Designed miniproteins, single chains, continued (3). Designs and how they scored, part 42

Each design is a single chain, and the fold is of that chain. pLDDT is the mean over its residues in the fold that is shown.

## One batch from the design tools (miniprotein)

Design m9443
Fold by ESMFold2-Fast:
Structure m9443 (fold): chain A 88 residues (1-88)
Amino acid sequence: KREELERRIELLREAIRLAREAIELMNIPNPTMEQVERAKELFERALELLEEATGREYPLSLSDPFAPVRLLELAERELREAEEELKE
């Protein structure tokens, strides 16, 4: 039980870290092709980790320019919920 919550928290923290890095890269004016590819990789990995942590599918894609911010908000919410459960 506790070990499952700790694993979920670890996955969510990593998803948040990767999502923040992706957002930072996407906010660079005139990004290089390498920076764009890196941002896509970070976003896809963050989404995978969020889905693993929650057991839910999220229909988020980079066709929506707000998808990385939305992913970050979802991951932060799930992290807060998991941390509260761990306190109980």
Scores: mean pLDDT 84

Design m9444
Fold by ESMFold2-Fast:
Structure m9444 (fold): chain A 93 residues (1-93)
Amino acid sequence: LYGKIDKLLEAIRNKDQEAVKKYAEEILKSLPKDIPVKWTKTSERFYKLLVEKYGIDEETAKLVVETLNKLSAISPYFTVFFAILVDALERDL
């Protein structure tokens, strides 16, 4: 899992839309399908960051946010990680 998350982050930084979609889908498929997705303020910040700063298309950006929201739903550690990730990406310009 962590290796795929690292690859997803690298793909986002490189603005590689195909790789972003691939790794987000691979992570999402490894998670339980019955987890409800909760759209939060962190989700909105991340979505805007992906679209506006990294040039990721809206559908792929939503897929990435959904993936991180599902990870956050299964563990509070991923909730903290998601918040740190958004802050790090906002600063990585």
Scores: mean pLDDT 76

Design m9445
Fold by ESMFold2-Fast:
Structure m9445 (fold): chain A 69 residues (1-69)
Amino acid sequence: SLSEEELDREVLTALGLIYVGIANILKEKGDYDGAIESYRKAIDLFEQAGDTEGAEEMRKLLEEVEKEK
């Protein structure tokens, strides 16, 4: 069984993944501003979860989206 802290981290990670999904859909629709906001929310959630690698991957995607318009 997971500890309460591990369960909280899993919930934060799941929410982060939901925002990544939203960001990807918005990017495909050409809503770059909405995609950027959703990626930023995912980064914050991954950082809160202690998922430094996930947060870093999202920061790279966010930088690429900001450059591509």
Scores: mean pLDDT 83

Design m9446
Fold by ESMFold2-Fast:
Structure m9446 (fold): chain A 82 residues (1-82)
Amino acid sequence: GLEESVALSKKPLEEARKKVEEKKEELSEEAYKEALEIIEEAEKKLEEVLAGKNPDPELFTTIPEEAKKKVEEILKEEEEKK
C-alpha cells in the first residue's frame, strides 16, 4: 500500500544517513550538519506528501533519491578537500 511505498522510499535516506555516520570523524562539522539537514528535509517532505491530497507516488522515489544524490555530492566534495 501507500505506507509500504513510503517505508521502501525511506531506504535511500537510511543509506545516506549510514554513510554520513560512517564518515562523521572524516567530515567537517559543516558538511556533517548539511548532510543531516538534507536527509531531515527529505523525510519531512515525504511526510507532507503522505498527509497531502492525492499523494503522487513518483515523489516517494524522487524526493529520497534527490536527497541521497545531494548527500553523496557533499561527501565527494569533502573527499576532494580531504
Scores: mean pLDDT 76

Design m9447
Fold by ESMFold2-Fast:
Structure m9447 (fold): chain A 78 residues (1-78)
Amino acid sequence: MDTPLGREAKRLAERVVERNLSTDDPLAPEIALGLAEIIAGVAAIEYRRKHHPENPTVLDEETRRLVAEVIAHAERLV
């Protein structure tokens, strides 16, 4: 993830994983990557909505629910 947004999301995800998982957990890098992708995706959508109000990327209600469900599921894994 070479975008500044993607880099920040990865940094945050790695910090969350470091605080909640042992260094020896073989799933820690996969959990960090998945969490970073979710954070980056949500942030990118919010960025577009905020900076391009004339061309809003409006998530339909179903998509918002799915995103929230995935985040809640990921939170239960960490």
Scores: mean pLDDT 61

Design m9448
Fold by ESMFold2-Fast:
Structure m9448 (fold): chain A 89 residues (1-89)
Amino acid sequence: MNEFIAKKFYEAAEKAREMGLDDIAEELRRLGDALLNGASEETIQAEIDRLARAIAAEYPDVTVDEARQGLENVLQALREYAKNKEKVE
């Protein structure tokens, strides 16, 4: 479960690095690590906030709140997908 979600964030980090978005890539890896290690919801939210700030710094037309909400929506969708996959086993 956590391994699948973490893998998706690691893949996103590699793509961000290929695009020269090193700060975003680093924060994506940190969020992936927190998810892989089963960190508390408070820790996960702190990593989402850090990533949202990195995105807003790179893209001036994107607010921190918009980036945070987008990341929360992606995480929720990945958790839902992982849960449905577990139900088949």
Scores: mean pLDDT 80

Design m9449
Fold by ESMFold2-Fast:
Structure m9449 (fold): chain A 74 residues (1-74)
Amino acid sequence: MEELKEEVYRLLLEAGVPEDVARQIADHVAKLVEEGKTPLEIAREVYRLLLEAGVDPRKARRIATAVGDLIRKY
């Protein structure tokens, strides 16, 4: 789980998400994975959080998809 949090956090930072928001989303994603949520459910939640943080919908969708794809490898 620590490795997953770090990978999600780095992905979000490289995509231009602010550090505080990226850390909060990475922590939330790790919790959702531990709760047994699917990659698709997690991607939808990431998309919602990015929109609330003011990220453009097209960019938010691409980032959310990338996070979902990353989780599928775990």
Scores: mean pLDDT 84

Design m9450
Fold by ESMFold2-Fast:
Structure m9450 (fold): chain A 68 residues (1-68)
Amino acid sequence: AEVIEIPADATRVPHFTPAGERLWVPYAPDGYAAPGLTVVSVDGRPVRSSEELAAALAAGAAVEYLYP
């Protein structure tokens, strides 16, 4: 999966929806991430909730996305 750098600003964290074993990004604010991406891992560990993702992003973790 391609790694996308995301701003550490918590107000820019998109809302994620669980999709089986991964988180789906249905929509994201400008400059954050493209909509329709699947989050596969954060800092090499899979995440299952938007709360886990938000906490990791606040800590400056790298997010891995699966490109179409």
Scores: mean pLDDT 54

Design m9451
Fold by ESMFold2-Fast:
Structure m9451 (fold): chain A 67 residues (1-67)
Amino acid sequence: MILASEAAERIAKRLLAQHGLLDRAEEVKRAVAEALGIPLEYLTKGLTSPRRIPEEEVERVLARLEA
């Protein structure tokens, strides 16, 4: 289990690494917030989200967003 905010950062970093530093972090955070049912502001404002998700779900979301 990891914080949803940490999950969003992990996904954004992987996308940036794979695509040569594309500015997609905000779009990724928005998609993750929607998928996890948490307020977007927790991710975009850099607030610590109390909600946690399984790391397996992070990989599923990442695969979807990379497609």
Scores: mean pLDDT 65

Design m9452
Fold by ESMFold2-Fast:
Structure m9452 (fold): chain A 87 residues (1-87)
Amino acid sequence: LSDELFKALEEVARLIEEARYAREHGTPEEFQRLVDRAKEAAVEFVRLYAKGGLSEQEGKELEDKIRAMTAEDFDELEALVREVLSR
């Protein structure tokens, strides 16, 4: 992994962990804020990851899917990031 891709991955993972904690122990407002930040970080991660091995279509489909997600789709967002990491 490049330093850029690794940092993007760390940011996504951190925000997903923080959002999960906020869903169970924080306020709805904290959860929503963290989900929004996790979505933006996930889009950036997918863009960087796509440069290394995804087709343009696959990269765009993942980006569009993440952008369409809401706080109610948080579990799907986490699963999608894990799926991309599993290759």
Scores: mean pLDDT 78

Design m9453
Fold by ESMFold2-Fast:
Structure m9453 (fold): chain A 74 residues (1-74)
Amino acid sequence: SRADEIARLDAEIVGLVKEAVEHADDPARLEALRREIEALMDRMIGLITDPANRAAYEAKRDSLTAIFDALLAE
């Protein structure tokens, strides 16, 4: 079901974000994780049918991308 796919994607995203925190001092790993997280978040956005929930998730994605950009600029 769509709910099962959303739950699976959420679990994958959470796991990758945790891995990114654990490897915050490895720019190559951060860049790879950033790309994977962004791809999964884009997939999640595609599954959200409510416009308000989709906009909220897009804002969350944009915030997370900005954090990665700041970390990679160091």
Scores: mean pLDDT 82

Design m9454
Fold by ESMFold2-Fast:
Structure m9454 (fold): chain A 79 residues (1-79)
Amino acid sequence: SHMLEIRREAVLLGAEATILEMDVFIRKKTGEEIPESTKKRMEELIAELERLLAENPDLPEWVRAGLRGEIANLREILA
C-alpha cells in the first residue's frame, strides 16, 4: 500500500540519520572534527525528510510529528 511504502521510506531515512548521529557522537567524545561530508549528508537528509512531509500531507499527525522531530534533531546537531 502507499502508506506502507511511505513508512518504509521514513524508517530507512531515520536509520540513516541515526547512523550519522552516532558517528557525530563518537567523534565529539574522541575530540575529532566532524567531516564536511557528514554535515552535507545530514543536510541532504533534512531536505529528504522535508520533501517526504511536503509530498504526503495526508500522513497521520503522529507520523508527521515524528518526521518534524527528526528534522529538528538533525538541525540542532548542525547548529
Scores: mean pLDDT 82

Design m9455
Fold by ESMFold2-Fast:
Structure m9455 (fold): chain A 95 residues (1-95)
Amino acid sequence: IEERVEKIKLSAQEAIQRGNEWIRDPSVSTDERSQIQDLISKLNRSLLAMERALAKGDLAAVKAHAEEVLKTLEEIAKLTGDKGIEEQVKKIKEL
């Protein structure tokens, strides 16, 4: 389970970097930028919660937070249309 958590973290970090690059595009609206920033913040909170649950040995909480990470990544991928983020979502689903 620790190896799966690490893979989820790496995929999420790649998606966060891509999302931060996407919001720097001047063609992106203020509303779209705010939505992606909020989702990145939510993603960071879920990742931290997942790691804390793992440290406590709460495997049910790890699974719940991992599912929240996946849902947030799917929403970022959908809003940005970024194929690299979509690929990270696929990698997590195959774990």
Scores: mean pLDDT 83

Design m9456
Fold by ESMFold2-Fast:
Structure m9456 (fold): chain A 80 residues (1-80)
Amino acid sequence: LSPQAQAEVENALRQAREAVEELKAAKAAGDYLKMSIASFVFLSSIVEIELVAKLHPDLPQEYLEEAERLKAEAEKIVKE
């Protein structure tokens, strides 16, 4: 795994975590527009992580496991 690929996936995970927190805040406030924007940012970040994983088979499993946990958390927020 290259330092560049590691930085890319760590940045995408940070964006995904921030988007989950924005989803929680927007849902609590009943702000449907902000929920939609946060959902889009979250999905874009997950796609970036999956792309890095496809291009770099040596990517540590911990990154993909965290992405799956974030996906489960986001689904829970949206689903209620």
Scores: mean pLDDT 84

Design m9457
Fold by ESMFold2-Fast:
Structure m9457 (fold): chain A 95 residues (1-95)
Amino acid sequence: MEEFEKELEELEKKLLEKIEESEKKKKEEISKIENEEEKEKKLKFLEEVTEGVRALVRGVITTIRLRKLIEEGKEEELLKNSNEVERESIEILLK
């Protein structure tokens, strides 16, 4: 159990660090654009895309964690702490 949680935490950390590095590099490229309107539009788009990718990474890690808890017969603990959407999603996975 402890090894699995550590591996998930390390995986999430590595993926988020790669996203941050990619965002930083792209921001540096955008900062070289002389047109302020184009720069602003590209920065906003980059921020929206990187936020979406971070959400996807967290969602994938959460799904892997939830699947492991279901396999260990801890689904009742998951259901107690889940909102309505999460609860419905877990019930689908248990079928």
Scores: mean pLDDT 74

Design m9458
Fold by ESMFold2-Fast:
Structure m9458 (fold): chain A 71 residues (1-71)
Amino acid sequence: LDEELAKKAKEEKVLIGGFEDVEKALKEIEKELEEAGETYEILERTEEEVVLKTSKHAITGEEQIIKILKV
């Protein structure tokens, strides 16, 4: 029961993790989204954190949030 909800939460939010170069990580993610034919919106952009919201996934119909953190 709760496992299905946890799985859906993981599909809705992807923590890409910590990167030494946040801008480089952002560019790589932008390239992957463009190759997948997805559009995205930048919700937050700082030197330490970038948060992206992607368009609806073709199969699930759900929007995804990607968070990039500086380590």
Scores: mean pLDDT 65

Design m9459
Fold by ESMFold2-Fast:
Structure m9459 (fold): chain A 97 residues (1-97)
Amino acid sequence: MLLGRLREIGRRGRVEGADLEELRAEVEKLREEHPEEYERLLAAIKEAQSLGPSEEDQARAIQIVLDNITDPEVREELLAAAEEYAREKGITPPALA
């Protein structure tokens, strides 16, 4: 689950290239249920992979992924994961306005 990968990234306190590759693999599973969302998410992950390892770049990478999710079910699941991670880290969670 994409959820589990975001939590793992949170527990390490950093994003690595391997984490983004594993997120890409999880996104492949969405192709069966949400093919349009899969294409957007794949592009977003590729963009995120081009960012640096700083906390600011990592937060931006997560935001890029969230912003490219249009399916409300998938977005809600990822947002819930991000909120849980943010609570564990004591940072502001991304909000669905």
Scores: mean pLDDT 59

Design m9460
Fold by ESMFold2-Fast:
Structure m9460 (fold): chain A 80 residues (1-80)
Amino acid sequence: MSNKEKLEKVADLVREMLTAAGHPELGEQAAEAIRSLPADLDPLTVKAIVLALMRHIAEQTGDRELAREIAKKALEIIDE
């Protein structure tokens, strides 16, 4: 799987999980932020950005458990 395919998969996961939780607009915004990342970006930097984004999601939704589950699944995709 290419780095671009990993970013697309992470973006789709974040959007789907947030939409299912009742936050479709936030899910679309988060997915767009992830898709906007350069394909050649270092995996550790991608993880740091995803974790920062999930912290923001936790604050916006008040659902820290949801943000934690999204982060876990997203990091698994990045690490393969």
Scores: mean pLDDT 83

Design m9461
Fold by ESMFold2-Fast:
Structure m9461 (fold): chain A 86 residues (1-86)
Amino acid sequence: APQAALDAAAANRDARIAKIEAEAQALAESGLPKEVADAYKKTQIAALDAEMQALQASPEEARKILLAAAKAVDEAKAALEKALAE
């Protein structure tokens, strides 16, 4: 991968982690079960790690990694929406 893309992804990752941590804290403070907030945080951070891995993978493997990460994020969002609706 181009070095500029890796550098940009690394800087963006730090900013996105800070946002994810703030969102997870807000969810926990709203009365959401800690386990649901922690699972959301973990899944979002894992998706960032998958993006970094995909940048260094072959196009075929990158596609598989990104699809798996997207599915996990969608499942975590669905669980979060269900918990907020209860």
Scores: mean pLDDT 77

Design m9462
Fold by ESMFold2-Fast:
Structure m9462 (fold): chain A 91 residues (1-91)
Amino acid sequence: MLVNIVITGMSREEAEEVTEYINSLPHAVAHLTSDNTVTAQFEASREQAEKAAEYVNSLPGGSSFLSEVSLSITLNGPSLEEALELLELLE
């Protein structure tokens, strides 16, 4: 299943660390923009996508849309730890 992630509201240092972590994973790619927005794509199982959606929806800045073919995640202002927890669910 294709998972699309947009993370905003992190510090530059945190955004760089998250971007490098994602790019270290197999079948994942991330880009960091000049405004500290991280955009990423993953390949994950449906079960991983469902867990990730539940986790994101529990966070104050999180929203997700899960379909039969893809998951779209938007996460604004997470801590570094919250962002990494999300990524570990998709690994």
Scores: mean pLDDT 84

Design m9463
Fold by ESMFold2-Fast:
Formats: structure tokens, sequence, C-alpha cells
Structure m9463 (fold): chain A 76 residues (1-76)
């Protein structure tokens, strides 16, 4: 059965750093799914995700986050 999971990434100071982090996380998640669960993890529309800046008018600097959608098949 197809499973869809969504999570929000940690905040990054730049959108470029966010993209780099996303690529690494996606690669690691796919590898872990294969090695541990014996299944392939498909990542849906990661390249289409827009960074979500969190502006702070008085306080901390803004952080960039993105939603990541993970899709994988369960053997059921």
Amino acid sequence: RRVVERFVTEGFPTEEQLREGLERLAREARRAAREVLGTDLEISDVSGITALPSPRPDGAPPLYRAEVTLVYDEAD
C-alpha cells in the first residue's frame, strides 16, 4: 500500500543551504528505506517545493524551511 509522509525541514539561513540539505536528506532517506525496509522510497515533488521564509520584524533573523513529501510502498 502507498504511504505518504510529510515533514518540515529545519530552518536554514539561506534558501541554497536548504536545497543542499534537502538533497542530502532525500538521498539518505532513500538509502535507509532500501537497506532497512527492503523497499524503494519515492520523493514526491521535492524540486517543486518553495522555501518558506520566517521573517522576524523584531528579533531573530529569518529562517528558510520547506515541506518534504515522502512516498513509499508497504508490502501489504
Scores: mean pLDDT 64

Design m9464
Fold by ESMFold2-Fast:
Structure m9464 (fold): chain A 74 residues (1-74)
Amino acid sequence: KADELMRAASDLLAAGASPEEVTRRLVEEGVPEKAAREAVEHLVRADEAAAAGDIEKALEHSRKAYEIVKKALE
């Protein structure tokens, strides 16, 4: 499910995994490579926004990543 994959991806990034490694994990779970890369880019931007204290932007990027993965999985 998109929710489970989003949590796993966020956890991997928080643990220091590269965007490439997280993208590969999403592809292995059935997310098309292009969608996986776009979702991971948004998760990275969400983490950057959260670190800067911009919770609104962090939530916006997290939502976009979720929508991309959800649509890709049908």
Scores: mean pLDDT 83

Design m9465
Fold by ESMFold2-Fast:
Structure m9465 (fold): chain A 90 residues (1-90)
Amino acid sequence: SIEEITEELVELLKKYPESKDQSAMALEISDKLRQLESQLSPDDASKLRQVLNKGLKEVEKALEAGDVEKAREIAERTAREIERIVKEAL
């Protein structure tokens, strides 16, 4: 269901900053995004992709700076924005 895919995407995002294999987790996040996009309108899918892409870039930048706490905060904020987009789309 859309709800289950969203929950899985949110959990992956929350775990991403502390993941031992960030590249593998980024691929899983991309796969869940693709699955979710396929069930949304083109406008909602576009909004979802933009929010996630921005969030992941900001998380990566924080991790490169050694700021794991900031990366976690950005990931959690991005996850909340994704949940809101999906709820508004339903």
Scores: mean pLDDT 86

Design m9466
Fold by ESMFold2-Fast:
Formats: sequence, structure tokens, C-alpha cells
Structure m9466 (fold): chain A 66 residues (1-66)
Amino acid sequence: MSKIDEIVEKAVETMREAIANGESLEDAARRAVKVLDELTKNLSKEEQMEAYRRLARELQRIRDEL
């Protein structure tokens, strides 16, 4: 699994936990973005963009499940 895959998985888990704890989708998404930002801050801009693209795809999937 790539480092980006692991970072995105951690961000998605943070979002799912926030939703399970009764937070709004918007607040859960903000938490996920903060986790992604923290874990990608020392990566290249290209790697950061790839991580954001993957997170956006997972966010859309979660939205479709709700």
C-alpha cells in the first residue's frame, strides 16, 4: 500500500468515527481534511494533490451511502 493510501485511509477513518459520534458530514469532512493536511505537510505538492483527489473520491462515496 502506498504512503498516500495509508494517509487517505486514516483521514477516512477519522471522518467515519466523527459521523458515528453524531457529528455532521461537514464537521466530519473538516476533521478528515485536517488529518490529511497534517500527514501531507512535508510531502510534495503533487503528492498532496493526489491525496486530496483520493479523499474527495472517498468523501463522495460516503455521501452516496448516507
Scores: mean pLDDT 81

Design m9467
Fold by ESMFold2-Fast:
Structure m9467 (fold): chain A 90 residues (1-90)
Amino acid sequence: SEKQKIVEEAFEAGARTFAEVTGDPRLPEILRGLLTTPADSPERKERERWLEELLEEHPELVERANAAGLEAAQKKLDELMKEKGISVEE
């Protein structure tokens, strides 16, 4: 459970960096909705549509934001693992 929380926090850090790198103010709200709403809710489906529309409008953002988001997620994961005394080799 603790490792799961660490992974979730790392994912959230990556998602925030993704949103910041794109500079699109819609993305933080969309990602928050995707992370905080139940999968079967109308709110979740609405956020999924907004994300799909955003990525269709700006396909170039995917590569740029993914690289930055992955780096931020990995950095956060390494920081949290170091705090818990867990060695991460890769």
Scores: mean pLDDT 67

Design m9468
Fold by ESMFold2-Fast:
Structure m9468 (fold): chain A 70 residues (1-70)
Amino acid sequence: LPDQALQLKQQAIEYAKQGDYEKAQQLAKQAAELTRQFALEVAGMPEDVAEESGKDLLEETNKEIQRALS
């Protein structure tokens, strides 16, 4: 994971814990998009693989938010 994407993921979880779900979702989406762009542009992965990489991070981040709030 790019360091910036990991940082955004962690910030999303923290905002969710504070009750700012809109900001948490925005940051989670930004982390996923950075992961997709990194996979495509830097790692040279095919577009479909890069898209799945971003979706996987978004899903993982949302699951971690849900676990933190449970």
Scores: mean pLDDT 81

Design m9469
Fold by ESMFold2-Fast:
Structure m9469 (fold): chain A 78 residues (1-78)
Amino acid sequence: SAAEIAAVRAEIARVEAEVRRALKEMGEKVKEIMKETGLSEEEAGKLWIERNPEEVARIQALLEELRALRERLAELEA
């Protein structure tokens, strides 16, 4: 169980790093849209989502994986 807990924690750290990277890239692209269009951050964010359905799906999949891993960790630590 200790080895399984360590493995799940390592996977959580990996997925968290990928989520942080994806959200940082999204934030940079939203700022570019704001500069180009004059839209607010909220409206630029909506426009980025509409323009990048594959990246939105990737981020959603990473968040779902992270949720499942955290649930798995909680079960192993019980």
Scores: mean pLDDT 88

Design m9470
Fold by ESMFold2-Fast:
Structure m9470 (fold): chain A 77 residues (1-77)
Amino acid sequence: SSLLKEGLELINYLKKNAKKYLEGIFNGDEETIKKVEEIVKKLSEIVKKMTPEEQKIFQEEFAKLQKEIEKIVKELE
């Protein structure tokens, strides 16, 4: 599915840029904050259009992203 592929590509992009985005958010970088908000909104719209099977695959990859974010946040504290 093109929706699942697009969602997974966005997760992979966020995962690769997680530290940069979190640092920008922590520093109050308005451009970074707006960019992250736009990506999150796009992901939400994509996920709503997915089949239940695609949502399950997406949630598994999203859980991996959440763990990566937790690690980076601990490093920035």
Scores: mean pLDDT 82

Design m9471
Fold by ESMFold2-Fast:
Structure m9471 (fold): chain A 64 residues (1-64)
Amino acid sequence: MKELEERIKEENLKVGGALTTIKENAFNLVAYYALEEGKEAAERMAEEVKGLAGEAARAFIESL
């Protein structure tokens, strides 16, 4: 789980660091679902994410 938290931080930095955007929030939400509800729930949420954040979220889920 420590490695998963580090990956979430790295992916969040790629999409703008500390900037608050819908895409960054969606990525964090997908990552949270992966931690709490598992891969299938995270995949459903990833469909709502687009662009660079969407690519990062999908790559993250595929590696789970």
Scores: mean pLDDT 59

Design m9472
Fold by ESMFold2-Fast:
Formats: C-alpha cells, structure tokens, sequence
Structure m9472 (fold): chain A 112 residues (1-112)
C-alpha cells in the first residue's frame, strides 16, 4: 500500500541521517540509499500521478532525515542511547503507534 511505501521512505531517511552521523562505512550508506530509492519509486508507482508520488516519497525521506538528526542531537547532548532519545521525542510529539514503529525501524536499519 502507498502508506507502507511512504513509511519505508521515512524509515530510510531516519536510518541514513543516523548512519552518516555514526560514521558508518560507504557500503552501508550506499545500501541504505539504494533501499530509499526503491521505496520512493514504489510511492511513485502506487500514486495515480507518479510525479506527485515521487515528491511525496522525497518529502517523507526529508522528514525522516530531520527526525534522525534530532535523535542524534539529543542522544549526544544528554549522553543517552539513540533509543532513549527517540522515546523522548516520540513522547513529546504524541506520535501514533505506526510512526513510532517507523522511528524504531530507522534506528535498527542505521545500526546494521
């Protein structure tokens, strides 16, 4: 479903932001970028207007990047885990269970 593809793009945005900040090797970053492109292409394929779908996927990616950067910022400033920083952000924002799963998935993907 298009919602699942949008959530995947967001998860890869979170993963890429965290992985880059953690200094993960180029091969890991490249693999995440490939999976992100596949997710964006899927959003485009599932939308009645492929251009609108692509923009939607790219927007989800950018939101994910912003979330991932904020998680890393809080973790560093407070000297806590990425998971603890994410829990704090999710609590403050009152995020839905579906979006909480996206954030958790992004952190897991970044650590692989």
Amino acid sequence: AVGEAVREAMAYGIALAIARELGKPKEHIDALEKRLQEAIDRVAALDPDPEVGRERGESAYQIGVDVGREIVRLAKERNISLEEAADELMRRAGLSPEIREVVKRGIELAKE
Scores: mean pLDDT 85

Design m9473
Fold by ESMFold2-Fast:
Structure m9473 (fold): chain A 70 residues (1-70)
Amino acid sequence: SSLILPDELMARKIEVLLRSDDETTRGVAEIMRGVLESLAKKQGKEFNLEELAEKAKERDPFYKPSEEEL
């Protein structure tokens, strides 16, 4: 029961939004993914969306992304 890190939290939210049946929502999620990847590269980090999202689930398995997290 650790705090989810901001990049892990954002990755988890992006993962959920990418699975939306709304085209506009998926488009926004793709933009967010690109921003997160760019930030990771600037920090000298490897980027893996799925790994970051899984880390968020590991830190809090009961966390459900909400509109407020955006």
Scores: mean pLDDT 76

Design m9474
Fold by ESMFold2-Fast:
Structure m9474 (fold): chain A 85 residues (1-85)
Amino acid sequence: SLRELVHEGVERAIELADSPTEERRKLFVDFLLELRKRGASEKEISTAGLAINQSLVLYQKKLKAGYSREEALKAAFELADEILK
């Protein structure tokens, strides 16, 4: 489902957060192109990209605020789900 793919995208973005910017950008673009190949609409692709980006930002903010990785990841997934509505 789109939700499952976006959750995988969030986890991958988190894993790659400390990787070189160009590598992170390329893998993110490749992920969105894969969604298009699987028949996702332009609106779904744009919403998925927004969900992943905003969820990564929230994850990083939560970690900086002293939350655990588990709590930060839960908040990130909840935000992604809200954006996908």
Scores: mean pLDDT 83

Design m9475
Fold by ESMFold2-Fast:
Structure m9475 (fold): chain A 72 residues (1-72)
Amino acid sequence: DHLERLRQRLLELGMSQEFADKVVREVEEGLKTQPFPAVLRSLGVILRGATVDGMIDGLNKVDVENLKKKLA
């Protein structure tokens, strides 16, 4: 499950559970109209890796700060 993998990765990077849940909800909503990479890109994520799992695993602290700014 890509959404659960995303949630766990954000928690590993020091994001609060409340904010990680908010990010996952925004991604889930975006997936109704866009593919996963396009949703992440729209939220300010720099895509690293060739697969969705690779993009999630490639998330770093810069992506966390961009997500916080976008969804504040």
Scores: mean pLDDT 85

Design m9476
Fold by ESMFold2-Fast:
Structure m9476 (fold): chain A 75 residues (1-75)
Amino acid sequence: MAKVNKAVTELILEVGAYGVTEEQIREAAEKYGVSPAAVSRKLREMRETIEKIAELRGVSPEEVEERAIELVKER
């Protein structure tokens, strides 16, 4: 679990949740020793959460993602 979260967090910080390619998913999964399927599933769950928050707040998914990245960087 922790390693999958690290792989997903690194991808989002580097390219964003919507900018991630299948190749980048494979590379991050290999780097952290997790399955590409696990990383892909976690990314999909995060995208769905971002989209739902964006819809509820009336903003773009990209705006929700930028705010989440800033909050993570502040920690």
Scores: mean pLDDT 74

Design m9477
Fold by ESMFold2-Fast:
Structure m9477 (fold): chain A 57 residues (1-57)
Amino acid sequence: MNVADILEAWRRGELSEEEATEKLSEILGIPRSTARRSLRRLKADPALYERVVAWYR
């Protein structure tokens, strides 16, 4: 599962914010606090979300 798959599953409600945070932290090698903050920014900015998903595809 790559970053785009995690973000899309989270967007569809198939992953909770906590589950998506854990998976992103593991795959990117970043702290969970950083991953959680990133997810919250993407939730507030749909255009940024689409660009990030496209970037990781």
Scores: mean pLDDT 84

Design m9478
Fold by ESMFold2-Fast:
Structure m9478 (fold): chain A 75 residues (1-75)
Amino acid sequence: MAAAIEEAARRELERLREEFEKNKDDINKLHELLLQASRLLADVEAALGPTHPIVGELREFILEIGLKYFELVKK
C-alpha cells in the first residue's frame, strides 16, 4: 500500500518537475505548480509520514519553485 502511494507520488513529482523546467519564466504557471506541489506534499505526508524520503524531495522542490516565483515577481 505505501509502495503504491510512493510510486504514484514519484510519477506526479516527475510530471511537476517537467512542467517546472518548461515554464520557468511563466509566473502564473509557477504559482499553479506551487499549489499543486503543496497539495501533493500534504497528501503524501498524511499517507507516508513526515520522515519519508519523498516528503523531503517534495519540500525541496516546493522551495525551488517558490524561490523562482519570487525571483520573477521581484524583477
Scores: mean pLDDT 83

